Designed miniproteins, single chains, continued (4). Designs and how they scored, part 81

Each design is a single chain, and the fold is of that chain. pLDDT is the mean over its residues in the fold that is shown.

## One batch from the design tools (miniprotein)

Design m14981
Fold by ESMFold2-Fast:
Structure m14981 (fold): chain A 72 residues (1-72)
Amino acid sequence: KKELIEKVIEAIKAGAPLDEIRDLLLEYFRSDPNLTPEQAERLADLYVSTIEAGGEGREVLIEDLKKDLEKL
């Protein structure tokens, strides 16, 4: 849902706790019918690690999420 990806982007930008961001990302990836539950878990964990590391990876991830939002 468009609302869910907006919440993910906002939480990342606001510096919300990583557990909160992970829960939102997991809900977002689980909403994708092309992903298995195991794939959703792995993607959520990868995104959280990227956000935690910061820098260019975090900015690229935010832009990718924004592009997904624009397609909804």
Scores: mean pLDDT 79

Design m14982
Fold by ESMFold2-Fast:
Formats: C-alpha cells, structure tokens, sequence
Structure m14982 (fold): chain A 66 residues (1-66)
C-alpha cells in the first residue's frame, strides 16, 4: 500500500504544482491517482507511479471539460 500511496502523493503534487487546484479538486485528483496506481500495481504491466500520474491527469482533464 505505501508504494501506491507514495505514487499517488507524487502525482497529486505534480498536477497541483502545474494546474493549481481547489481543496475539493485536489481530493478528486488524489482519489483518481490512487485508483490509477492500484490498477497499475494489480496489472503488473506499469509502474504504480505511471498509473498514478495517468489517473491524476485524467481527473484534471475531466475538471477542465466541465
């Protein structure tokens, strides 16, 4: 779990630094980063860090489309 959490935290920090997010948006991004990291870990085909960043970026894109 700590690998997944660290990957998610790093991804959230990256997108927050890039886009500037509200606390609510930050929580959504973190949720998606955790899901992405976990999925990558379970699939074993991607590093958790790559999955986390993918999830975080997808969350930001969803917020931007709205």
Amino acid sequence: MEEIEKAADAAVDTVVATYGLTPEERELVRQKALEGARKAYEDGTLPPSSGALRGAVEAVEELRRR
Scores: mean pLDDT 77

Design m14983
Fold by ESMFold2-Fast:
Structure m14983 (fold): chain A 85 residues (1-85)
Amino acid sequence: MMVLTDDLRQNISQAVRDNLLTRPDVSPQQAQDVGNRMIDLSNLIRNGSQFISVGRALRDVMQDPNATVDDVVNAIMNAIRTSST
């Protein structure tokens, strides 16, 4: 079982917040809330395959300029769920 280090979780959270803050429709509070949820969601990652799936899903959803904060969270949750089975 691979557990993400706290530093890696913080780096993922920070990267998500920084990318969301580049969007004009995202408030600092929304970016912070998503970042905090990323830390919580990263605790569900059990192996490297799930980590890769989450990173890929995050990259893909953040490339869509129409993606909402909910789309980002749902993409991450779906990547964790589909990779764990």
Scores: mean pLDDT 67

Design m14984
Fold by ESMFold2-Fast:
Structure m14984 (fold): chain A 73 residues (1-73)
Amino acid sequence: SAPAALDPSTMEKLIKEFKKIVEEKQKQGLEEESAIGAAVSELIAKGVPPETVSEVVKEVAGAPGATFTAPEA
């Protein structure tokens, strides 16, 4: 199993913050992908490791895999 470095409580807080940022950006007129990208950048800027941000994105997307749900680019 992949090593889990975070307490569930910390992960829940990060998920809530991520969702809040995404929703806030979407209400400002950003598309979902852009809003998700902005939320990722803000969490990283706050000192959240990229690995942890990837886990948050997976939880929000409800699917395994750390990439955003995008068609073949």
Scores: mean pLDDT 70

Design m14985
Fold by ESMFold2-Fast:
Structure m14985 (fold): chain A 115 residues (1-115)
Amino acid sequence: DLLEEVKKLLDKMLEEKASFHDIFEAVSKLLVEFGKKNGPYAEYLALEAIRRIGEEVGKVGQRLREALEQGLSQEEIEELKAELRKEFAENVLKIVEEFLKKFEENKNKKVEIDK
């Protein structure tokens, strides 16, 4: 179950205080492997999901730059990073849930067309 694998990965990476880039790379690897196993449409949806997760990394980078420009202390920046990791993980899970829903809906339609 891809969603369960992503949840376990995110929980571990949040405990380890992993970088947003490392989380992005690890989740992207799971999505690519799922796409390869489930055919060209799944590969397309996986790449779309990866693109959306990349956009979320960009948003985190912008918020961190704004905090640094405001002169936040190192301690305040580390607290902000912890909160942004939680928000990022929640957004990644939503993207993966939408990806799987789209995949399952189209999988059912293909079975009906083959008859």
Scores: mean pLDDT 84

Design m14986
Fold by ESMFold2-Fast:
Structure m14986 (fold): chain A 67 residues (1-67)
Amino acid sequence: SEVERYFEQLKASGALTPEEIEELERLIKEKDAEGIERLALRLYLQGRFTPEQMALFGRLARAVEAL
């Protein structure tokens, strides 16, 4: 699925801590697209994410919303 594909790409990026990976996995299971977008915004404001990684978060959130 697109959700699994984008989640694996974000994990492989190494930019997320184990705790953030667990938070994101929980948000995916809950189908909380808004929660995923809030997590992405928090990480962006911390300067931890590239535009490409932010685009992956956006794609993941849209894929979760489509579930």
Scores: mean pLDDT 83

Design m14987
Fold by ESMFold2-Fast:
Structure m14987 (fold): chain A 90 residues (1-90)
Amino acid sequence: SKELLEEAIELLEEAIEAIREGKIEKAIELLKEALRLIRRVLELLGEPVTRIVGEELRLIGIMIDIELGFLETAIRELERIIEELRELLE
């Protein structure tokens, strides 16, 4: 699961860069892939369904923020998720 977690972090970091470059469709596709990996990691770690659903809704909310043009909000929320996921690696 460490490799999946590292891949998810890389996808989230790439999504932030895509947002900064105005590549909105690319950012959304990267976030969809990251969401799938994060779900798999949390399931493998035996996390409760409430936590898994909570993280899914959080990422969906970020995708909505991006579509609505709230790009700085989306970047800050993605940076928080990256920090939380990095804590799972340590």
Scores: mean pLDDT 86

Design m14988
Fold by ESMFold2-Fast:
Structure m14988 (fold): chain A 74 residues (1-74)
Amino acid sequence: SVEELLQRAEELLEQMRAAVAAGDVATFERLLEEWGLVLDELYRRGALDDPEVRARVEGLLAELGELLDRAEAL
């Protein structure tokens, strides 16, 4: 379901946050690839046409942006 995909995206961000805190770039890159696949699936399902889903995804993308900046500094 769309909700299960959103929960998976949230779980991946938590794991990515832990990887950045640990300085584990290899784990971060692998998780980022999985996160991209979840986002692609949400897009293919038309889930982003729902404004509530879009708002949640935009929030997750903002968090991902902060993690990407921190990972680049490693």
Scores: mean pLDDT 86

Design m14989
Fold by ESMFold2-Fast:
Formats: sequence, structure tokens, C-alpha cells
Structure m14989 (fold): chain A 57 residues (1-57)
Amino acid sequence: MDELIEKIIEAKKNKNEEELDKLAKEIQEIFKDVDKANELTEKIVKRLEEEGIKNEK
């Protein structure tokens, strides 16, 4: 799961539409529930914030 989140972050930074589409399909295969999709989104947002904090010091 963590590796998938990291790939999403990298794909957004690189603006790779193909990677984002591929990752979206992988997420849909694992998470078919809307609730789980929301939880995954929250984890991604928190991960991005952690990257900002880590680079601050």
C-alpha cells in the first residue's frame, strides 16, 4: 500500500497522465468501496504534508 501511495505522489510531481491512469486502475482493483477510496485519499494528503515537514528542517 505505501509503495502505491509513493508512486501516486511521484506521478503527480512528474505530471504523468499515463502513470496516474495506471495507478487509478490498480486502486480500483484493490478498493472497490467508496469509503476505502476516501481513506486512501486522506493518507495520500497526509503523506504529502509529511514530505513538506521533513524537508523543512
Scores: mean pLDDT 67

Design m14990
Fold by ESMFold2-Fast:
Structure m14990 (fold): chain A 77 residues (1-77)
Amino acid sequence: GEEEERRRRELAREIAERLERAVFEALRREAEEIEKRGDSSEEALATLKLLRSLARERGEEELVKRAEELLEELKKK
């Protein structure tokens, strides 16, 4: 039926949006810990590059700038 199909599409959209937000929040928290620790490992740099990419996709200009500044800072260590 139309109602069941609509409800399934709505649920799928809600789940996708929730997962996207959860991943973004987790990356933001990880970036804060990387900054606090001064971690310049390959994994830390990859995490910051992923955050920068996702922030750019979402139009979060301040987070893009923050991630780029932190990447440059850590590369100088």
Scores: mean pLDDT 79

Design m14991
Fold by ESMFold2-Fast:
Structure m14991 (fold): chain A 75 residues (1-75)
Amino acid sequence: MAAPSPVEAAVLAEAVNRAREEITAANEAGDTVGALRALAEALERLAAESTDPARAAAARRLAAAVREAAAAEAA
């Protein structure tokens, strides 16, 4: 697995900040899958709203990876 680029790290941090309330509520409920889904949704919104192709691409890749992690946790 390639290490996250600085762009991916920045996009991930922004998505976590946007979804912080939803992630916190899910974590307080013990819902790891719910927390990951909230993060993936925030990343998808960032990808849709971004006018920078590199930022949008990074957000889409991270959203896909987070959705795979959520699927693995649900299995």
Scores: mean pLDDT 81

Design m14992
Fold by ESMFold2-Fast:
Structure m14992 (fold): chain A 88 residues (1-88)
Amino acid sequence: SREEILKKAKELIKKAKEALKQGDGKKAAELAYEALKLLASLIEDVTRSTGLILRAIGLLIQGELTGDYKAAAEELIKLAEELLKELE
């Protein structure tokens, strides 16, 4: 169910934005990453979907290493929103 995946991704992006607004950058990054994984599952091009997930993992690792998840969360939310608009 493509529509159910899109709806779930939208809700995760909304929750990620709320977590970021509340100062929980780590929670925001984790929620945005979950949204990106769902959206990437709808991409037929395995090279593209794999590249996107690897980029997302890199952002999460950077957040963990620096302790600054805000930058990672902002980029992950942006990637998820851009992909959601493409897939709608």
Scores: mean pLDDT 88

Design m14993
Fold by ESMFold2-Fast:
Structure m14993 (fold): chain A 69 residues (1-69)
Amino acid sequence: SESLQLVTEPLEELRRLAEEFRERGDEELAREAEEKARELEESLNVPGAEKRLKLIEEARAFAEELRER
């Protein structure tokens, strides 16, 4: 499904970043990444493509910001 394809990439990225932050001792950044991943995953249970697309966009932007830290 299109929604699953759009969600998988930012979800995997956020979970990977959380693991990397955890390994280097950045507990706060790891928690933030995990929280965003959780929000995005929960969006799959929300009716309405527009709201889901917005959450996906926000997750991608957040992952990009975290990568720069």
Scores: mean pLDDT 75

Design m14994
Fold by ESMFold2-Fast:
Structure m14994 (fold): chain A 68 residues (1-68)
Amino acid sequence: SISDIIREFAELLVEAQRNFDNLSEETIERLKKAIEEIEKVLDQLSPETKRFAELMIKKAKELIEKAK
């Protein structure tokens, strides 16, 4: 479900944030995949959930950029 996708993304984001200074390639690829899945359903979300999802996407992209 869409709720499961959002929950899994949030859990992954928390995991990535805890390891922000040594993010693995596997975690980076998982974040990229999660961003793609969320972006596919973004327009199907309620306005409040969409804003929350967009903030999570922004944070995930920042973590990926920092890991370069």
Scores: mean pLDDT 82

Design m14995
Fold by ESMFold2-Fast:
Structure m14995 (fold): chain A 57 residues (1-57)
Amino acid sequence: SLRQFAESYLEAGELYAARGDGEMAAKYFNTAAEYYSFLGDEQRAEEARKKAEEAAA
C-alpha cells in the first residue's frame, strides 16, 4: 500500500542518515514525503521534507 511505501522510505531515510549518508537519506525522505502527500497526510509529508532538508545540509 502507499502508506507502507511511505513508512518504508521514511525508515530507510533514517537508516541512511544514521550511517552519515545525507544524500541518500534526503532522497528517501523526499520519496516518503511524496507518498504521504498522495495519501493526503500533509503533516507527515511536511515532516519528511524537513528531514530531507536537514539530511542534505
Scores: mean pLDDT 85

Design m14996
Fold by ESMFold2-Fast:
Structure m14996 (fold): chain A 79 residues (1-79)
Amino acid sequence: MAAEWAALQARLAPAAEAALAAGDEEAVLALAGEAARAFGRLLGLPEADAEALAAAARAGPEALEAALAALRPRIEAGL
């Protein structure tokens, strides 16, 4: 899990840096959503919950934090 998340971040980091350098805010938000969805799948969440995390990530860090807090009991049960 943690190692898989680190590998995912390493894979997405070059694309995120390229989007930031280009000033492509839409691409940055799309990558944040993709990372959150992939993270949800790594946690074993249903597709609907993984998509909710992706939407929250695109809305911003506060929304993502709230979505993760709501999923905490399910994540802890899956550990």
Scores: mean pLDDT 71

Design m14997
Fold by ESMFold2-Fast:
Structure m14997 (fold): chain A 86 residues (1-86)
Amino acid sequence: YEEEIKKYEEEIKKDPNNVTAWIKLGLAYYKSGDYEKAIEAFEKAIKLDPNNVEAYNALAHIYYKSGDFEKAKEYIKKAQEILKKR
């Protein structure tokens, strides 16, 4: 996972507004077990693209896995609201 993390960190350094790179970085941190950094990466993705359902679903999953069921439920609801508005 360290190679994936470095790769996406370099992509972000080249283009800090690359939402896809932030999502991939978040997934790489999640796979490595670094939930705090994964959350930060997905929060950056949402800040750049507030309609990014994938980032909301990822945050919901991380919070659910960490035992924060209230935050997980909140992010699931946000993803559902975006999908309803199309």
Scores: mean pLDDT 82

Design m14998
Fold by ESMFold2-Fast:
Structure m14998 (fold): chain A 59 residues (1-59)
Amino acid sequence: SFLEKLEKKIKEIKEKIEKLEEEYKKNPSEEKKREIEELEGILALLEAVLAYLKKKEEK
């Protein structure tokens, strides 16, 4: 289902952020910081969409 794909994508992005944060702690760079911030922004949008869709289904 679309919801399952969305939840899977959210999980994948969270895992990628965690990995990048670990790499950033070892070797800080502006490029990695920017990538983390961009992924966090995408994650926030996807979580908002998921919350909206779940509210519609739980009527």
Scores: mean pLDDT 82

Design m14999
Fold by ESMFold2-Fast:
Structure m14999 (fold): chain A 87 residues (1-87)
Amino acid sequence: GDEERLKEALEEAERVREEALEGLRTTESLEAIQAYIGAALAAIGAIVSAEIGVKKGDVKGAAEGAERGVEGARAALEAGRAAEAAA
């Protein structure tokens, strides 16, 4: 149900955040740094927005919002990896 979707989206957001922070720790590419910062912030934003949605009693909206936030965070993470590979 929506609660399981929310849990899966939050677990994915945390994974993207961790991977973005590891990229930031190891990369020397300025373009990759900018993308990894964007990925980490997008992942944190997805988590915070989901928590707000749950507090409002809108678990479905929280799940849908978290899923969209994760897609954006993942796109930024992949952009960081691509920039790093091109450097």
Scores: mean pLDDT 85

Design m15000
Fold by ESMFold2-Fast:
Structure m15000 (fold): chain A 75 residues (1-75)
Amino acid sequence: SEREEELERLLRELADQPDIARLEALARRAEERGDLETARQLRGQAVALEIHENSPSDAEGVAKLKAAHAELAAA
């Protein structure tokens, strides 16, 4: 529950201001929960933002993170 609440908080913050540090934090939380696939996806999003030097708001990436979070909540 506590980790779920933290993940939700980070997802809300990421929706407002997507950044690499938040994606890395979410990936670590997913790893702590044992969801290695979600962690890999989150790290992939962080790498994509890093390649895009300008770090635009990535609505598609945020949508994927929300979907991954829903899967974690359903497990």
Scores: mean pLDDT 65

Design m15001
Fold by ESMFold2-Fast:
Structure m15001 (fold): chain A 83 residues (1-83)
Amino acid sequence: MEEERRKRSEEVARQIGRELLEITDIFADVVIEVAKEKGYDLTEARAKFTAREDIGVILYRKFVEEGDDEALKEINERVKEKI
């Protein structure tokens, strides 16, 4: 379990850090995937941001600002399933 791993050696703490980065990567991938499915134009986002994580965050913010509850629910559910 993740809580037990946090209490182990510094080597395990590094492993947890990698797992957190993997979760962040999964989040970004899911957000980009849902944005594509919803017909969002990713051209501007990709031209403005080169990091996949940055693209994911900016697209998620657009869903929040537009009040797209369906997309937000889908993103949260897909991320939970992949964690």
Scores: mean pLDDT 66

Design m15002
Fold by ESMFold2-Fast:
Structure m15002 (fold): chain A 63 residues (1-63)
Amino acid sequence: SNLEKARKSIEAAERYLAEGDYRMAIYAAEQAKKEASKVDSEEGKKLLEEAERLLREAREGLA
């Protein structure tokens, strides 16, 4: 499902951030955002917010 894909991408983004791989973290966070945006549910909105936070954090690491 799109929710499962979003969760897996969020987990991947978190792992890449922990490893200092900011470029891969950005990619994974963007994938999470894409999948979460396809779900019109409260859970999907929460995952979208998490993906956006991870994306901001990854971009800050790259700068």
Scores: mean pLDDT 85

Design m15003
Fold by ESMFold2-Fast:
Structure m15003 (fold): chain A 58 residues (1-58)
Amino acid sequence: MEEAEKLREEGERAAEEGDYEKAMELYEQASRLAGSAGDLETALEYWRLAEEAKRKAE
């Protein structure tokens, strides 16, 4: 969870800077790590953040 949380924080910083492509990639990595740890609820939340970043990157 610690590593997934860090990736989410880095994704939030990237989004604040307007780098939505980087934010999407970081959120996707955070989602995969949370899912691998068995935290499906957190994995889904991070996946939703990645999808939102993807829409803004368009």
Scores: mean pLDDT 81

Design m15004
Fold by ESMFold2-Fast:
Structure m15004 (fold): chain A 56 residues (1-56)
Amino acid sequence: MTPKEKILRGIGMILRAIGDEIDLELQGTLTPEDRERIQKEIERGRKLIEEGEKEL
């Protein structure tokens, strides 16, 4: 995977996680377990971006 691909994939993961959070909040079904899962996905995306930036 190229550094640029890592950055783009990380951004995609974060945006998807935020979208999921908004959708669950609008439905009134957002649980603490969902929040933890979403937070972990955001953290994974951030790490992937940081790895890609270091390799640029």
Scores: mean pLDDT 83

Design m15005
Fold by ESMFold2-Fast:
Structure m15005 (fold): chain A 79 residues (1-79)
Amino acid sequence: SKREEAEKYLEEGKRLFEEGKYEEALEKYEKAIKLDPEYSEAWINLGKVLEKMGKKEEALEYYVKGGVLELKEAVEKVT
């Protein structure tokens, strides 16, 4: 599924992020979002890499998007 492919890219991005390869991590997280735009964790992790790259304003936009998606998913599970 697209979600399983997105999860693989998220996993690769996390490994690259831990290695300090922020540009490569960014590319993997962007691919994850392209495959599954509602994958909140991918948006949040993209925000983290942008913050590490000094792009704090862009990072905030991705954090907000990820947080909104995470809240939407949480509300849908309890309502």
Scores: mean pLDDT 83

Design m15006
Fold by ESMFold2-Fast:
Structure m15006 (fold): chain A 68 residues (1-68)
Amino acid sequence: SEAEEAIDKAVQYALEGKATEAANWIKRALELGADPEEIIRRLKEVLDKAKDPNVVKGLIAYVHDLAS
């Protein structure tokens, strides 16, 4: 689905440390009806593999804020 593709892109950009691109795809995934908890789960799975773990942590906080 488009929502799953948007999550995949968000996670890919998060791994690369591209916070702005990742955040844009997170917003798109949520607009397409993606579960915020699923986005958080997938970001947590890549935290230890990320170029910059602080980018991933920031994106997790961003999803929490948007879902509140």
Scores: mean pLDDT 88

Design m15007
Fold by ESMFold2-Fast:
Structure m15007 (fold): chain A 65 residues (1-65)
Amino acid sequence: SEELRELVLRLIALKLRLIGLEFERELKKEKGTLTKEEEEKIEKEIEELKKEIEKLEKKIKELEA
């Protein structure tokens, strides 16, 4: 269905954003440029993205049933 397709594409977009943030955090940490403020902001955004991904995965699973 179109609805399922749209949800899957959104899920992919959120997962890519999550990977990007985790990579940015790791890269800055390795370079020694990661400030405590930046780390806190990135961690909060990662937590929110993980929650959104979980909600979206549950919706997709319900529609696939």
Scores: mean pLDDT 85

Design m15008
Fold by ESMFold2-Fast:
Structure m15008 (fold): chain A 55 residues (1-55)
Amino acid sequence: SPALQQQIAALEETIATLEGILERLRREGADPDVIDFVQGQIDTLRRQLAQLKAQ
């Protein structure tokens, strides 16, 4: 489905953006709780991406 492919692409782009933010936060020595929160968001989106790819 073109709609499914678009949703997958959008999630992959969002994950890549958050991974870039996470790398920056780690380099800047951000609060560990903030780093853990962002990592949790990435993990949630990766689970959603895996579910979409299984359809």
Scores: mean pLDDT 89

Design m15009
Fold by ESMFold2-Fast:
Structure m15009 (fold): chain A 55 residues (1-55)
Amino acid sequence: DDLDEAAELAIELREKLSEQPEEVKNKIEEELSNLSLTATAKEIIEKLKELLEKL
């Protein structure tokens, strides 16, 4: 299920972010906040993967 994959990726991103400097956390959270509430599960998965690659 795409939603389950998105949830798993979100958990992984949060865990990795917990060890990052505050500036990196704020930047990543801003990127996530800019996701539309109407975004598809696939779009959310793509964004989460992109953010994980930046860490």
Scores: mean pLDDT 75

Design m15010
Fold by ESMFold2-Fast:
Structure m15010 (fold): chain A 57 residues (1-57)
Amino acid sequence: AEELARREAYREGELIARSGRGDLEAGAQALATLFGVSVEVARRALEEGYRAALERM
């Protein structure tokens, strides 16, 4: 569950970076609720995906 949550949050971060749409905090909260993990875990993974996508642009 937690590993899947991190993968989905990472992917969402990448999508937000590439589209220029969405809210990192709202996304982290939604994924944390959906997968039953802490907001901190979801936020970290989402921010990592966001940053990685920006570095590749």
Scores: mean pLDDT 80

Design m15011
Fold by ESMFold2-Fast:
Structure m15011 (fold): chain A 85 residues (1-85)
Amino acid sequence: MENLKKGYEAFEKGDYETAIKYFEEAVKENPNAGSYLMLGIAYYKLGKYEEAIKWFEKAISLDPNNTVARKYLEEAKKKLEEAKK
């Protein structure tokens, strides 16, 4: 829980690398759809679309009705497809 809050703080400051470190620790302590989603978004913000997709898929696996995770998954897949052209 504490690491998730620190991850959000770093994320809000635009420090996505630090946010990822805290969100990874949060996932190890208490795996949940929210922490998987935030890991995905942080990787997405860094342009790490392949990694972002993996975390969004984990978030959707825990919460299939998570509209935010589904939207980010679609966008990340689109970015990877565009990169191959």
Scores: mean pLDDT 82

Design m15012
Fold by ESMFold2-Fast:
Structure m15012 (fold): chain A 60 residues (1-60)
Amino acid sequence: MSELSSRTTGAMIRSIADGDDKSAKELVELMKKYDEALKNGDLKKAEEYAKELEKKVDEI
């Protein structure tokens, strides 16, 4: 969890530095959905959003 958060933050900073607003925006949206899923106790949804974050981070 902390690892994914750190990787996502790094990917966002890199996307912003590279002028990739689209990737930065997508990472923000996925983080919001992940946080909402955790807040609601939806572990399955949180896992799905975590996978999407991993995929996006790997693509950047």
Scores: mean pLDDT 73

Design m15013
Fold by ESMFold2-Fast:
Structure m15013 (fold): chain A 109 residues (1-109)
Amino acid sequence: DKEALRAELLEAVRATLRRRGYSEEQIAAALAQMERWLAGLSEEELRALLRAVRAPTLEEIARVAAELYRRGASMALVVGIASRAAAIAGYDSEQAIEAAALALDLIEK
């Protein structure tokens, strides 16, 4: 269910932002941006994003995102999924960039 997947991802975003001390107004703005981006994703891409968020390591987040490229996803989408999944999982901005870089490395090999 595409709607259930989106709802679960939005709740994960809300939980992470609240844990980081963002205001309810800032959280609402971030959720609105995320909801617009998620609206453009297929059910397969939403399932992959959720699997990446639940992955135990940055390397596994990168691997899940890179697999989408082999199934026809753009490099921009792979980068977006890897970096956002890492951020939603509670990794910092540098680690989110690292997840995207690892995913690109996996595609280029």
Scores: mean pLDDT 87

Design m15014
Fold by ESMFold2-Fast:
Structure m15014 (fold): chain A 74 residues (1-74)
Amino acid sequence: MEEEIDEGMALILVGVAKLLIKKGDYEGAVELAERALEIRPDNADAWEVLGEAYEKLGDEEKAKEYREKAEELR
């Protein structure tokens, strides 16, 4: 059940990344979201998390790029 394991790991990584954003750890959120995308490049939620984290870090260009990626995958 390789697909199921990968999906579960990506969901956990995205969930923790969202929690890190809520706690103000934007750099940690970026790291975990990027890891989730290594497992599932088409995970729209991971792209959304990257967009939010980069927006909080002040990188509006990357934030826009990643949010557009998330919308493209929906």
Scores: mean pLDDT 79

Design m15015
Fold by ESMFold2-Fast:
Structure m15015 (fold): chain A 97 residues (1-97)
Amino acid sequence: LSKEQEIEATAAMALMGLSVAARVAEREGLREVARLAREAADLLVKALETRSVELVEEAIKVAEEAARLAERAGDRGLARLLRKTVELLKELKELLE
């Protein structure tokens, strides 16, 4: 795959992960986790529009905080999803460098 196709695929997977995490968090009453997942998704959309590595780094930090809160709440499935999404965001950062 071309570098551009890898960027698009990785970004789409990360956006899907954040979207699913936000919906799961809302259903489970984890309002702060849902808010942070949506914030990370918004940052990622802006990063893609502007090709900004710095905004991807901000999305990583916000998603990592969401994962920590999910783990603290005892939602291991949600925490695992968010950590996997953080890995995708880190891959995306490397692709944009």
Scores: mean pLDDT 89

Design m15016
Fold by ESMFold2-Fast:
Order: C-alpha cells, then sequence, then structure tokens
Structure m15016 (fold): chain A 60 residues (1-60)
C-alpha cells in the first residue's frame, strides 16, 4: 500500500495522468471509489494552479 501511494504521488508530481491512473487502479478499493477518484484526478489535472497548490499535501 505505502509503495503504491508513493508511486501515485510521484506520478502526480510528474504531471503524468496515465501513470497516476494506473497506480490508482492498483489500490484495493471498490470500482465505485476508483471511478470517483479517477474523475477527481482528471479534474485536478485540468487546473494546473490547483494541482500546484495541492502537491505539497500529496507529497510524502
Amino acid sequence: MRETLEAFGAAVRARDLDAALEELRKLPISEEEKAALEAELRELFKDPELLDQLLPQISP
């Protein structure tokens, strides 16, 4: 789990949406939760300013 979250954070910092989505799909959570998080992640990547503000909170 910790390594998957770290990889997810690294993908978000690298601005790699595809890599972030791949790490998200590896999480042991429901398909409904994955879909909700995927939609939220896609919206976050549409707003570079919001992404930059949230990165310090996502980074380890």
Scores: mean pLDDT 70

Design m15017
Fold by ESMFold2-Fast:
Structure m15017 (fold): chain A 62 residues (1-62)
Amino acid sequence: KAELAMQAAIEVATEAGDEETVKKITELKKKKASVDEISEALEKLKISQEMADKIAERMAEL
């Protein structure tokens, strides 16, 4: 399910034009990162609550 979260984050960040987030999450996906590692990366990137909500919605669609 970590892969689902990473895919949703990449899609939402791409739609928002956030290339830094796309690059960071793509690197984590290549490493098969855990859910905890993904959460830490998103916190470090200081994503907005609106983007976090969109990621959660996209995860439900995938």
Scores: mean pLDDT 75

Design m15018
Fold by ESMFold2-Fast:
Structure m15018 (fold): chain A 102 residues (1-102)
Amino acid sequence: DLVAKYEEILKKDPDNALAWYGLGVALREEKKYEEAVEYYKKAIELDPDFLGAWVNLGVALRELEKYEEAIEAYEKALELDPNSELARKNLELTEKELKAKE
């Protein structure tokens, strides 16, 4: 179980941004999006330049229909890497979903 493995790593090294990120990914695969968001935010707190954590934070927030927060996460990802096609496409999709709710 990947969740249990990352939890053991974090007991020994709670400042491991990669382990918090990995825990978030494992929980997102289980569709535990609120918990995934919490752990992606922890990874970002430890490493604010962590592009993958910003992108996956946006994806998890979008699954929770928190579109405005998801947009902010993708915008941060694009500030770090303006050429991120994945972040750009997810931003455009999320903006369209938010506009449809108006």
Scores: mean pLDDT 88

